Designed miniproteins, single chains. Designs and how they scored, part 58

Each design is a single chain, and the fold is of that chain. pLDDT is the mean over its residues in the fold that is shown.

## One batch from the design tools (miniprotein)

Design m2134
Fold by ESMFold2-Fast:
Structure m2134 (fold): chain A 78 residues (1-78)
Amino acid sequence: SERDRLLEQLDNLAGLLRSLAEEARAKGDYETAARLEELAQRVEELKQQLLAGKVSVEEARRRMREIMTELARLEREM
């Protein structure tokens, strides 16, 4: 289903954000690491809200796009 695919995309995004945070910490960039960890927490919260039926698939997709936009900005600053 579209919901199951979105849940998988959210899991993949959370994993990517955690990996990037570890890389930032390894480089001594603790500010970027903290911002990436905050984005990962937002992804986990969004996943929980979607599982609980508190947000629609459409709204969850919109919020995921906002998180991805923020990640793209951080990657340009790294």
Scores: mean pLDDT 88

Design m2135
Fold by ESMFold2-Fast:
Structure m2135 (fold): chain A 52 residues (1-52)
Amino acid sequence: SMDERIAELTRQGLEALERSLRARDAGDEAAAIEHSNRATALGVEIERLRAS
């Protein structure tokens, strides 16, 4: 269902955000940016699904 898909994407987005923060704490700026961009993209996808 759409609700289950949104829940799954939300979980993936939170994991990406956590990975971004851990990479930043480790001084890995490139990895932090990559994970942050993934979290943002997942957030955009969630909003598109909610708008449908």
Scores: mean pLDDT 89

Design m2136
Fold by ESMFold2-Fast:
Structure m2136 (fold): chain A 65 residues (1-65)
Amino acid sequence: MVSKQTAMAIEGIGLQFEGYFEKIEIKGNEITVYVRKDTPEVRELVKEFEERAKELGLELKITFL
């Protein structure tokens, strides 16, 4: 279950990384991030996003295209 406040926070984070993420999908308490390029820079951003999502009590899934 995700509050409007939590959803807006995740969308804000997504906007900061939109150049690296193809799509962000939110379903209940689960966030799925779609990434086209697997580079060291992107992996570092994924770790940062994962830590942020964990602080908000959300489950993060990463899908490489």
Scores: mean pLDDT 69

Design m2138
Fold by ESMFold2-Fast:
Structure m2138 (fold): chain A 61 residues (1-61)
Amino acid sequence: TENAVRILETLLEEARKALAEGRHDQAAFYIEGARHVLDTEDLPPEVRARFEQRIAELEAA
């Protein structure tokens, strides 16, 4: 849903900010939140793949 996409965008932006500030525990918390949303929400495959890619990029940083 549109609400799930908004939540995912917010969580990943907060994770990015936390990583930039060296706050790895906070970043991990936001990334786990995003993974939980992906696991529980019925999202179109293209949307899911896009967010999974963004999470992978953040975890690689």
Scores: mean pLDDT 82

Design m2139
Fold by ESMFold2-Fast:
Structure m2139 (fold): chain A 68 residues (1-68)
Amino acid sequence: SVVESARTLGEVEPALREAIRLAHDAGLGQLARDLHRRVADMADAGASPEELRDVISRAIEEIRKAAS
């Protein structure tokens, strides 16, 4: 449900916020938007906080590699 998706998104918000900040700092605004949309879509589909954290962590690794 929308309520359950919002709760799950809230639990991963700090990690998602950090990833988006890193992406913007690296000039990867499109990647930041794509990540935000993907995480929101996954939460709406019933993904767990653990699954979302895994996706966010992988995105952070990609941002680090792209920025280096």
Scores: mean pLDDT 82

Design m2140
Fold by ESMFold2-Fast:
Structure m2140 (fold): chain A 55 residues (1-55)
Amino acid sequence: SRTTQALITFARQISRTLSPEERRRFAEVLLADARKRLSPEDVARLEAELQRILA
């Protein structure tokens, strides 16, 4: 999905400018919003990418 890929790209870019605490909060908010809009498969993909960004 284009929307999920765009969100992943955005998350990677913005996370590089954030502190570890800000990255965790950003990930929580993004995933909460994604669960309302995206399929479970797309949410799982986004969650996996966010875990890599936070590691």
Scores: mean pLDDT 79

Design m2141
Fold by ESMFold2-Fast:
Structure m2141 (fold): chain A 76 residues (1-76)
Amino acid sequence: PLSAAQKAQLQSLFPASDMEYLERLARRAAELAGRDPPDVSNATGVTGDAILLIGEDPELVEELGRERRERLEALR
């Protein structure tokens, strides 16, 4: 689970696209939780580990909204 300050930090991320936003959000969430960084390259999307980390936090899921949550689940 992420602290309120960590969640506020994630909310400050600004996308060029939805995929770029999700990648930055997932990577940042993993870093804040002290997990291994996601296995993301310049040519690939988000990784499952970082996506699962975001999905496990119900408060963060609520803040992301239904569409972004469903998109994260679809990437698995």
Scores: mean pLDDT 54

Design m2142
Fold by ESMFold2-Fast:
Structure m2142 (fold): chain A 90 residues (1-90)
Amino acid sequence: HMADELAAQAAVNAAKAYRKATGRTISDEELIEALARFLQDLYGLPEEVAREVARWIVERYGEKIRKGELSMAELTAAVRDHLARLAAAA
């Protein structure tokens, strides 16, 4: 889905923009907050769910996101897989 690809690209772009704007490496907690806000806006997730999904992503892909090495397809697949797992657990 095009929106999912845009979500992945925006997450990578947000991390890069943060580094450019602040002149420092974004921390894990700051990256989690940025991704959580993005997931709330794009997927309509509740804040707590968005924060947990963002934490899961940052724990596994944080360095690749900061370096811009994570492909949009990989990030999109990771988000879908984790959301599917959460839905199955509910």
Scores: mean pLDDT 66

Design m2143
Fold by ESMFold2-Fast:
Structure m2143 (fold): chain A 55 residues (1-55)
Amino acid sequence: GPREEEIRRLEDEAVRALARGDRAAAIAHLQKGLEASADDPELRAGFERGIAALR
């Protein structure tokens, strides 16, 4: 659905940001993914771990 498409897009944007060395942009995309996953505890935990790994 639209939410799954948005999550996938944000993950792809984070990967592309990391590929170009832009850690701040990658974190920003992951933070948006965390906001989009507010009603999914497992998905939220995944984004929180990703953000923590980059900080």
Scores: mean pLDDT 82

Design m2144
Fold by ESMFold2-Fast:
Structure m2144 (fold): chain A 79 residues (1-79)
Amino acid sequence: KASELARQGAEAAKNGDIETAAKLFRQASEEARKQGLPDAAEILEMAADAVEKSTNPQHAARIAELAARAVESIEKQAA
């Protein structure tokens, strides 16, 4: 599900793998759309762009973590 892919993206960003993090967040966004969670999908696309454009690895990792937490919260409330 989208939250699981987003969590994997956050771990990739934490490890400095920005390309993998952005790819995972875009995959999570597509999954969120399939789940009927458009707000989660938008957050994930915005996070992918922000992570790719970040010049600070710690900021990229923090953005990724916040996005993953937001998606986890949205899925929990939708259930």
Scores: mean pLDDT 83

Design m2145
Fold by ESMFold2-Fast:
Structure m2145 (fold): chain A 58 residues (1-58)
Amino acid sequence: SLIEQAERLFKKGMEYWLQKKYELAAELFDKSADYYKQAGDDSTAKALYTQSKQLRSL
């Protein structure tokens, strides 16, 4: 499902974040957010887009 795809991408993004690979983490959070948005979970998508933007500004 779209939500299962979003969750897998989010978990992979978190792995990169823990490794301090912030650009890669941000890219995966953006992809995860796209799937949440497609699934109709706009609030989670917005939160992940915001997190991605913060990581890219480091």
Scores: mean pLDDT 88

Design m2146
Fold by ESMFold2-Fast:
Structure m2146 (fold): chain A 85 residues (1-85)
Amino acid sequence: IKEELAEGLRRLAEEAEAAGASPETVRLIRLSAENIEKAETEFELEVALSFAMMAAQIAKLTGDPADEAAADRVLELVEEALEKL
């Protein structure tokens, strides 16, 4: 689950970049993947998931359709991971 989520977020960052999302949105999604991969405890994983959700909220605040689409995909992936945990 943790590895699958991190890989999914890296792929989303690549897709978002290709779709013209802001560099900041792409960077935050990549950082989210890195944080999740580095999480060694359940608490660290929860913190990493919270960061990913925050990154999605920031992307939605840009008002850019590409950033909003990327944000929706991040939230979907995080929700799927939480349901499996």
Scores: mean pLDDT 81

Design m2147
Fold by ESMFold2-Fast:
Structure m2147 (fold): chain A 62 residues (1-62)
Amino acid sequence: MEKSKEIKELFEKAIEAYKKGDLKEYEKLRNELLSSLSGVEKLVAEHELEKAIEEIKKQEEE
């Protein structure tokens, strides 16, 4: 349960960093998140991050 909360927090922080335009912090948090996961969970987290980034890009589109 503790680990799951830390993973969720890293995910949220990575998304916030991307929204702020802090790509260096985003990359750091993304790598930390993915390094904490393995197998299917890592693939799911990567896919969820990509979808969240696509949604942010759509919100920035005029």
Scores: mean pLDDT 76

Design m2148
Fold by ESMFold2-Fast:
Structure m2148 (fold): chain A 97 residues (1-97)
Amino acid sequence: SSYLKELVKKYEAELRAAYAADPNDKEKLRAIAEKGFRLLALAALVESSSLSPEKREKVLKVIDETAGKIIEALKAHDIDAAIAAMREGAEEVLKIL
């Protein structure tokens, strides 16, 4: 799915731009990461909807693990870790699709 890759690229660019403008605006950084994650998760669920139940469960697990990594990265104020988590999560979903 090119759409998952495009979403990652978009939200990586938005997070980097927001951080460059004000690295201490934690509320804005959280809002961008949350929106990016929500759209990525929904896209992954929609694109996996026709797959076997076993593959859909694998996608759900990747979504849950990615959410946890993004939360930890945001708590650490580590934007690179948050971006890496979104990118790696999308790559793992693409391996299942």
Scores: mean pLDDT 88

Design m2149
Fold by ESMFold2-Fast:
Structure m2149 (fold): chain A 87 residues (1-87)
Amino acid sequence: MAEELKKQAEEHRKKADELMDKGNEYLASGDYDKAIEYFREAVEHYEKAGELYEKAGAPRETIRQIAIDLVAARVMLVGAEVEKELA
C-alpha cells in the first residue's frame, strides 16, 4: 500500500506542476479566467498529493516541500483573482 500511495501522490504532484505551468501561461497572456481555473485545479492536486504522501509515511522533507508547493499555488490563485478584479 505505501508504494501505491507514494505513486499516486507523485502523479498528483506532477499534474499540479503541469497545471501551475499552464496557469502561469494564461496569467502572462492576460487570460485571468483560465489562469484561475488552472491554479484552482493545481491547488486540488497538491492537496491530494499531500494527503497521500502523509498516508504513505513519506519523509518529512517531502511533506514539507509539498506543503510549500500548495501554499505557492494558493498565492498564485489569489494573485490571478486580484488581477481579474483590477482588469
Scores: mean pLDDT 89

Design m2150
Fold by ESMFold2-Fast:
Order: sequence, then C-alpha cells, then structure tokens
Structure m2150 (fold): chain A 97 residues (1-97)
Amino acid sequence: MEELVKKLNEEIKKLPFDEQMVAGAALLAVEVQYVETKKAIEKGDVDTAREGLESLRRIADRAIETVAKYSPKVAELMREYVDAVIEELEADIEKAR
C-alpha cells in the first residue's frame, strides 16, 4: 500500500495545479474516512467500523468519478488504493470479532 500511495502522489504531481487540487481533495476525503474507520476498529466498535467502511465506499466512488474527468490514470490508481484499503479494513474487522 505504501508504494501505491507513493505512485499515486507522483502521478498527481504531474497534473496541472487546478487538477492537483481536485485530486488532492478527493484523496484527502478517502484518507480521513479510512482513519475514522480504523479508530472504530481499534476501539472494538465493530458496528461503527462497518458503517465507516460503507461511508468509505461511497466517498471513494464520488472521489474517483470526479478525478476520472481530469485524469483516468490517477482515477485508476485511486481505485487500486481504495480496494487495498477496503481489503485491509475488512480483514481488521474480521480479526476484531
């Protein structure tokens, strides 16, 4: 995941400034929801963690749709990042049972 985040940030840097702002804001929204969901898992609040995961999916879908209008390449990398994040969170929720 770290290498994927690095690759995603490098591709965002290649965009014009205005498009970087859009892609950066979209990525930040996904990262904020990831952190909040991870906190719920760490607290053993499985119900809140599952709600957070569903919110992450919705936020990610909107973010990727927005970014795809400017850069299909960045949108593809964001989808790969989101899929990796979802897989990690689902595994962590299962272990918290």
Scores: mean pLDDT 81

Design m2151
Fold by ESMFold2-Fast:
Structure m2151 (fold): chain A 63 residues (1-63)
Amino acid sequence: GTKTITIKGAPYMARDTIKELLEKDVTVLGVEATATSIKVTVPEEEVEKAKKILEEAGYEVED
């Protein structure tokens, strides 16, 4: 399965967010940006790893 992680941020941050995840060996299946958030779709088994990486990089993860 897949899971979508929502991060508070502006669209310009999407590229750096995806790059951070890819460099840490997370599979990024999709990305969507709004004016105030970035939504990243990852494999369900990698959700916890992805959230940890984003948190350590300074991003705020929304539920």
Scores: mean pLDDT 82

Design m2152
Fold by ESMFold2-Fast:
Order: sequence, then C-alpha cells, then structure tokens
Structure m2152 (fold): chain A 68 residues (1-68)
Amino acid sequence: SMMDKIEKELRELFQEAYDALKAGDLARARELLEKARELLKKNPDAPQSFHDAVEILEGILEHRERAA
C-alpha cells in the first residue's frame, strides 16, 4: 500500500538521521529530518510512533547544535 511505502521511507530516513547524529554530521541529520517532517506533513495519518520518532530525533539534533 502507499502507507507501507511511506512507513518504509520514514524508517530509512530515521535510520540515516540517527547514523548522521552518531557520526556528528549535524547538517546531514538536519536535511534527513526535514525530509521526514515534510513526508509526515503530507501524510498526517501515519502512525503516531513516526510523529514521536521525528520529535525525539529533532530534540537530539537541537541539543547537539546548542552544544557545538
């Protein structure tokens, strides 16, 4: 289904964003999270767990940007 495709794309974006955060590549993490946020804006009916995941990762990015 289209939702299954969207969920797969979101999982891949979150995994890549997490890897970028672990590597200290904050610019790459920001780009990936902006793509995930845009995908969620177009698909607000995506499971709440995906909305929660982007909030958590954005919070980690924001914390690290303030520490840099």
Scores: mean pLDDT 87

Design m2153
Fold by ESMFold2-Fast:
Structure m2153 (fold): chain A 97 residues (1-97)
Amino acid sequence: MEELEKLLEEAEELLRRAEELIRRAKELFEEGKVEEALELLEEAEELLERAEELLREAEKLLDETEASLETILRWIGLKLRLIGLRIDLELLKKKLE
């Protein structure tokens, strides 16, 4: 449980940072600062990849332990947030390229 909670906390922080970078990239794009926007999206992509690895490790622990419903729902929520942020990132990259 403690290791699982740590993985979820680290994934949540990475997703929060990625979301902030994607938000800033959208603002920079609207200002015509395409190169700066792309740089932030590259940083966000790295954070999303790390978050995905942590969530995959957390999934293994969920399968091996009787996690609480609250913990399972938290993992599901973070996984859905990751998917949403990846979609936002790819759509924004397509507009910039």
Scores: mean pLDDT 84

Design m2154
Fold by ESMFold2-Fast:
Structure m2154 (fold): chain A 74 residues (1-74)
Amino acid sequence: SELVEEAREFARSVAEKLGFTPEEADRIAQEVEDAVRQALEAGLSPSQITARVIGVVLNAVAERLEEELGLPRL
């Protein structure tokens, strides 16, 4: 529970620093929360949980880049 909340707040802060809107930052934070919960339920290690969090943030950045370049979503 506490780890999920900390990861969510961290993700929101990072998204805001990367120039995402408050609404987009909340969405990214929710995706991180879901990823951390799933990883904890699956019994993943701290390093694996960290990798999942990084993956969610990087995917959001990739989606933003695709939107800015006008590329179709894969």
Scores: mean pLDDT 79

Design m2155
Fold by ESMFold2-Fast:
Structure m2155 (fold): chain A 84 residues (1-84)
Amino acid sequence: MKFTPERIEKMTLEELKKLSDEEIREFVRAFLGLPDYDPRIGALARAVKDILDGKFKSIEEAVSTFSAYQDEVKKLYEFIKSKE
């Protein structure tokens, strides 16, 4: 699947929860405008999965867990919560 900005905006929370680990990596790359081999993608894909699984009670908890990537985690968290 090719993640365009238009496709990302139309995604529902249920569609995000159904993404495979590889599709989550592609989503993160496209959402943040990262190059295909950016080393942050793996950690940020893990953050997305944990947010979708409801592991964090607040944005502050998510950001502190992934403290090396605070701005990226904040953007991903706000996007996912906007779909609820």
Scores: mean pLDDT 81

Design m2156
Fold by ESMFold2-Fast:
Formats: sequence, structure tokens, C-alpha cells
Structure m2156 (fold): chain A 65 residues (1-65)
Amino acid sequence: APAPVLSPEQRAALEETLDRALTTGRAIAVNTATVFGVAQKGDPALDALSTDELGEALQRLAAER
């Protein structure tokens, strides 16, 4: 299935969460599931996304970077 279209707010929140995860010493060992857990607990905009939508959005962001 094609990747979902994120709102600019949801995309910014997800990118910020990924950047925060990657800047910590422990972030090097985090997997996609851990990032999803952090994103959903930290950002209400991301909490509205399903697991499938988060997975597709994360893959799309990784492909763009």
C-alpha cells in the first residue's frame, strides 16, 4: 500500500521524535517499535495514528533522509 499522507504537524512531530531518539546514547540500539512507543506517548498528534500508519510514515521519512 502507498505511504499515508501525514499532516505537516504530524510529520514534524515524528521527525523531532526520531531526531531526539538518535541523539541519545541509547538511541543507537532502539528499533522501530521503541521509536513508535516513544512517539505515541510523547506526542498527541502521533497518538492518533495507527501502528500501520506510523510504520508507513516512518519508512517514508527514512527514504526521504
Scores: mean pLDDT 56

Design m2157
Fold by ESMFold2-Fast:
Structure m2157 (fold): chain A 70 residues (1-70)
Amino acid sequence: MESWIEILYKKEDELAEEAEKLNVSSEVLKEMQKIHEELLEKMIGKSEKEQKELVEEWYKKIKELLEKEK
């Protein structure tokens, strides 16, 4: 089974490619960075199941942010 870190890296690569293709503003990039930093803080001391759930919540938030830029 894929670890939460493998899932995170795969999703980070996907979202970075989408953001580059959309030529998102510096404000959007700052918001993406803030959401990512909040994820990393929330991951500390969590179980693997909780970490996977946090990665999915982060992914949905970034996808919604990028969808507005289309």
Scores: mean pLDDT 80

Design m2158
Fold by ESMFold2-Fast:
Structure m2158 (fold): chain A 55 residues (1-55)
Amino acid sequence: VDELIAEIERLVREKEELEREAKENPELRERLQREVDRLTARIEELQRELVELHG
């Protein structure tokens, strides 16, 4: 559980970094947005797993 929470937190931080970079570098926005979408999907998957393990 703690390891899963740590992974979620790491991915959330990575997503925030990429979103910030996308705002600062418009030419990379399309590529960075795809990475953000991938991280968002992974975060949602892990959050569902966390809820299932806790409930």
Scores: mean pLDDT 79

Design m2159
Fold by ESMFold2-Fast:
Structure m2159 (fold): chain A 83 residues (1-83)
Amino acid sequence: MEREEELRRRIEEARERARRLAREADEKGIRDPRLTATLTAAELHIVAAEIYLSRGDLETAEAEIRAAEELIREAERLLRELE
């Protein structure tokens, strides 16, 4: 329903943002272990959100995607700091 559709959209948006950040870092030659670890952690939470969403656990899926979104914001901050 509405909540499931919203979570699915957030998962897709988070994955695209993480992919874009990884590409920008690579294109700029930025190789920072903190950025790599943060993006890796975000991807793990995105995968967890997809799994819980597929099982109908909307509460856990929402918690997982929220964690991914926070990590993506941290990655965006780190990338700006390293530029």
Scores: mean pLDDT 87

Design m2160
Fold by ESMFold2-Fast:
Structure m2160 (fold): chain A 90 residues (1-90)
Amino acid sequence: HMSPLELEVEIAYALGLMTVAIIRNIALREKDPVKREKLLKLADEMQRKIDSLYEEALAAVQAGDVETARRKIEEILNLSKEALKKADEL
């Protein structure tokens, strides 16, 4: 079954996807069409970056590269935090 490191990757990815969902939900409730468009573009950009980092993290797990996998997990979490701050600033 799933290794502890692979589970950490899956949890980070799930948190990243939740962040995208939160930003999308903020966009749906936004009255200003310009701000709504910016929020939706931010959500789309985040989805692409998180998906890329997730694939890189899984590849690192498969290769036994624990250090790289952990860095990619941290990158997903930091990216999620950054995106929420950007959404709040819009």
Scores: mean pLDDT 88

Design m2161
Fold by ESMFold2-Fast:
Structure m2161 (fold): chain A 67 residues (1-67)
Amino acid sequence: SALEHLEAAIEALKRGDVDTAKKHLSIAMLEAPEELKPTIQKAIVALSEGDVEKALALLREAIEKLR
């Protein structure tokens, strides 16, 4: 599910594993409701800019909306 992949991405980022996080976010983008896709895309952009803290904040926001 999108939720499982978003949680896995957060855990990967906590370990400093950006490549694994990006793989999970790609799958989350395919499974997520349309309303959450912009937030997930912003998190992917933040990671490409090296802003891990911003990415984590955006991913936590997306998870709250799925729960």
Scores: mean pLDDT 87

Design m2162
Fold by ESMFold2-Fast:
Structure m2162 (fold): chain A 84 residues (1-84)
Amino acid sequence: IDELLKKGVEYAKKGDLEKAKEYFEKALEKAVEELDPEGYKKLLKSYDKATEIQPEMAPLFSGIMIRLASENPDGVEKVVKEAK
């Protein structure tokens, strides 16, 4: 997950929002599939850093979360609850 988050931030710094979104989406899918609340917390911190660099990243996160929650609602709920 750390390498995916690192790539997401790198692409956000380059202004490639499509690639940044792709890497953060892959990291989120991995955290949910593995039921990894610590990975989810790392993802939130890295995503906050990406939105600090590129504010347009902020609305993209909601779309990713909605899609993933529709595909795996129990996994998303468990990871989010355990992270906070």
Scores: mean pLDDT 78

Design m2163
Fold by ESMFold2-Fast:
Structure m2163 (fold): chain A 95 residues (1-95)
Amino acid sequence: SEKEKVKEGGDRLLKAAETLADSAIARMREVGKEDQERVDEISARLRQTLAEAKKKYDEAYKKSPEEMSKATIDGAVKLFEAAREALREAARIRK
């Protein structure tokens, strides 16, 4: 059903964003040994963004499929933007 496809798509998008964020953080830690405080700050922001996205997704699921879809897209976009910025910072601090 459409509802099931939205949920499955949302779950996959959130997992992909989590994987990208984790990869970015790992890369930053590997190359940015002198900037551990910065890595910790970015990690905390990504973790908070993920927690907020999951909370909104759970709350929207109780309301309607339309709200769930919106929360999933908004959460995924925010997570991808945060991961993209983390990757840019990782590229910037490479050797």
Scores: mean pLDDT 70

Design m2164
Fold by ESMFold2-Fast:
Structure m2164 (fold): chain A 55 residues (1-55)
Amino acid sequence: GPEEAERLGREAALAAGADEETAERSGKGMGQIAKSGGFTPEQAAALAAANSRPA
Protein backbone atom coordinates (compact mmCIF):
# COMPACT_ATOMS: atom_id res chain seq x y z
CA GLY A 1 0.00 0.00 0.00
CA PRO A 2 1.00 3.68 -0.04
CA GLU A 3 2.50 3.60 3.47
CA GLU A 4 4.62 0.60 2.53
CA ALA A 5 5.78 2.33 -0.67
CA GLU A 6 6.68 5.46 1.33
CA ARG A 7 8.70 3.43 3.83
CA LEU A 8 10.48 1.34 1.20
CA GLY A 9 11.21 4.38 -0.94
CA ARG A 10 12.70 6.19 2.05
CA GLU A 11 14.86 3.22 3.01
CA ALA A 12 16.03 2.67 -0.60
CA ALA A 13 17.02 6.34 -0.88
CA LEU A 14 18.99 6.13 2.38
CA ALA A 15 20.72 2.97 1.15
CA ALA A 16 21.64 4.86 -2.04
CA GLY A 17 23.36 7.53 0.07
CA ALA A 18 20.66 10.19 0.33
CA ASP A 19 20.27 12.12 3.57
CA GLU A 20 17.17 11.63 5.72
CA GLU A 21 15.39 14.76 4.47
CA THR A 22 15.85 13.82 0.81
CA ALA A 23 14.84 10.22 1.55
CA GLU A 24 11.68 11.37 3.36
CA ARG A 25 10.65 13.58 0.43
CA SER A 26 11.29 10.77 -2.06
CA GLY A 27 9.37 8.33 0.10
CA LYS A 28 6.36 10.63 0.35
CA GLY A 29 6.35 11.12 -3.41
CA MET A 30 6.44 7.38 -3.97
CA GLY A 31 3.64 6.92 -1.46
CA GLN A 32 1.46 9.29 -3.48
CA ILE A 33 2.20 7.39 -6.69
CA ALA A 34 1.36 4.07 -5.00
CA LYS A 35 -1.86 5.57 -3.59
CA SER A 36 -2.90 6.36 -7.18
CA GLY A 37 -2.28 2.70 -8.10
CA GLY A 38 0.55 3.57 -10.44
CA PHE A 39 3.32 1.50 -8.87
CA THR A 40 3.96 -1.46 -6.63
CA PRO A 41 5.92 -0.78 -3.41
CA GLU A 42 9.02 -2.35 -5.00
CA GLN A 43 8.76 -0.15 -8.10
CA ALA A 44 8.20 2.93 -5.94
CA ALA A 45 11.30 2.09 -3.87
CA ALA A 46 13.45 1.71 -7.00
CA LEU A 47 12.23 5.06 -8.37
CA ALA A 48 12.86 6.81 -5.05
CA ALA A 49 16.42 5.47 -4.95
CA ALA A 50 17.10 6.52 -8.56
CA ASN A 51 15.60 9.99 -8.02
CA SER A 52 17.71 10.54 -4.89
CA ARG A 53 21.04 9.83 -6.59
CA PRO A 54 22.79 12.86 -8.17
CA ALA A 55 24.11 10.71 -11.01
Scores: mean pLDDT 70

Design m2165
Fold by ESMFold2-Fast:
Structure m2165 (fold): chain A 60 residues (1-60)
Amino acid sequence: TLSGTSTVTDADGTQLTVTASGATPAEAAASGAADLRAKGGTVGRGGGGAAGGGAGAGGA
């Protein structure tokens, strides 16, 4: 399982720190997008790839 904290730039240009986790990079990116939404960020439609690169490694 991948988990990490990443900075996401939403459609509004606002950078927010989100926590993402999942069994795959794609799931982690989706989780991060959902967390961004929960924190009041604006995700638009997808765009998790921009933040997904930083959200992977996990805190072993």
Scores: mean pLDDT 63

Design m2166
Fold by ESMFold2-Fast:
Structure m2166 (fold): chain A 94 residues (1-94)
Amino acid sequence: FADLMRQVVRPDAALRALLEEAGETRDSLTLAAVLTLLGELAIRKGLRDPADPFVFNLAGTPLGELFGVDRVDTRDVEGIAARILKHATPVAAP
């Protein structure tokens, strides 16, 4: 799991659009950096569930389209990582 978070990935067009909105323009970054940037973007857009601070409501948002779900629990880091990896190609160390 720790090795998965250190994995360098190259985002596809859909994930890159969200990362650019978060202020990130690098061609490749770690999966941990992707998760951090998307989490910060979701907080900035007010998507955090007021009843559960670990849950984000993504219905009708570009993040919901990317993940293919209406809600994510931030405690399910492996599930979130798996969804991100559908939109990113693992690359060898730089």
Scores: mean pLDDT 78

Design m2167
Fold by ESMFold2-Fast:
Structure m2167 (fold): chain A 84 residues (1-84)
Amino acid sequence: MTEEEKELVEAISVFQKALDRLSPEAQARVRELLRKIYTSSDKEEQQKLKDEVLAILDREVNPTPEERAKIEKFLDFIINGKNV
């Protein structure tokens, strides 16, 4: 496993733990936002959707700076790792 793959696995884990701390309604909203990020072809829209996910997590979960950075890395991977 590459160092980048390890960071991604950790980022996914931190994101999943943060998601599990949300209410069911907030979890559903975040999943819908992630779906929109994944299916969007507009980079500006993807960045706005990322900001919405981060805002929900900041309000509901109040992640540590380390957790926040890992969550952001996961979202950036979805946005930039999309090859189509």
Scores: mean pLDDT 79

Design m2168
Fold by ESMFold2-Fast:
Structure m2168 (fold): chain A 86 residues (1-86)
Amino acid sequence: MKVIVILEGADEQQKRDARGAGEAAEAGGGKTEVRIEGGRVTVISENAGPGGMIAAVGVGTQAELNGHETTVESKGDEHIITSKPK
């Protein structure tokens, strides 16, 4: 599956957590691309396994506990987790 994590207004901890989700996908045999532009982090993981998906959902959940709004969108084998400040 393809898993994309998008964080807006990310602090340094959220940036580390997002990179960790990409690393979890790679540990399962996936390939990850990370883009960081100021407070925006985009992590794109191709062939992410269940561990990569669980880690990505965890990043979104943690961001929501830190005052963000998290949305999960699924389109076939593509899953997008977006977190932005309220």
Scores: mean pLDDT 83

Design m2169
Fold by ESMFold2-Fast:
Structure m2169 (fold): chain A 68 residues (1-68)
Amino acid sequence: MEKLKEAQERIERLSKDPTISEEELEYHRAVEALRYGVDPEELGAEKSTVEKIKRMAEAGREAAREIG
């Protein structure tokens, strides 16, 4: 499936970018796994991080609406 390969190549490119921190790269792995619907392990993301991102996305949407 092309989607997994695209996600992996995107993460590899980000990992070579010195302006992207290791913490931000870990976040991107989880986000891309959710976006492409691929296995987080294939991108090196922990499932616990993915779950945290999902919860933060829901909370963030509610907070952004409250900022209004």
Scores: mean pLDDT 72

Design m2170
Fold by ESMFold2-Fast:
Parts: sequence; C-alpha cells; structure tokens
Structure m2170 (fold): chain A 66 residues (1-66)
Amino acid sequence: SAHYREGLELLAQRRYEEAVAAFREALAADPTHIDAYKALALALSQLGRLDEAAELGREARRIFPE
C-alpha cells in the first residue's frame, strides 16, 4: 500500500514516529499485512517503545498463529 511504502521511506530517513503512523495506517487498511507488522515493530523498537512493540507481537501472533 502507499502507507507501507511511505513508512519504509520514513524509516530510511530515521523519522521513526512518522514511520509508526504510516505503518499503523497500512495495517488499518490491511490487517493481514505481515511485513507492515514487522516494520512497525522495528520502528517502535528504535523509539524505545518496547511495550507497544510487544503488544504488536501478540496481536500479530493472534492473526498469524505459527
């Protein structure tokens, strides 16, 4: 999606808070977008928002139970 590509560009620019917003928009449009979950977790980790990254990991495992 456009939001996912925008998020990747923002990550490359180290604009992590804006990248988080873009990846959340990508997941709002497609909750099954596994790559967006991985990218969002990376952005949250760079911000030190580890509790949010952990919660995202639990949600991803609920949707992709493998």
Scores: mean pLDDT 83

Design m2171
Fold by ESMFold2-Fast:
Structure m2171 (fold): chain A 58 residues (1-58)
Amino acid sequence: SMKKKLEEEERVMKAVSEAMAADPPSEEELLKKAAEVAGVKDPETAKKLLDRYLERRR
């Protein structure tokens, strides 16, 4: 459902924001955190999610 997708994206965004606030994280650390929060087994999917959130910062 749409609600589950929005909740998952919100959790990933929150985790990335918290990581960026603590220290200047590497892309690898952000990818790992995004995959963990989203429960994603596929690292390519985790990278796509992270890239989308980083693009908003550009």
Scores: mean pLDDT 64

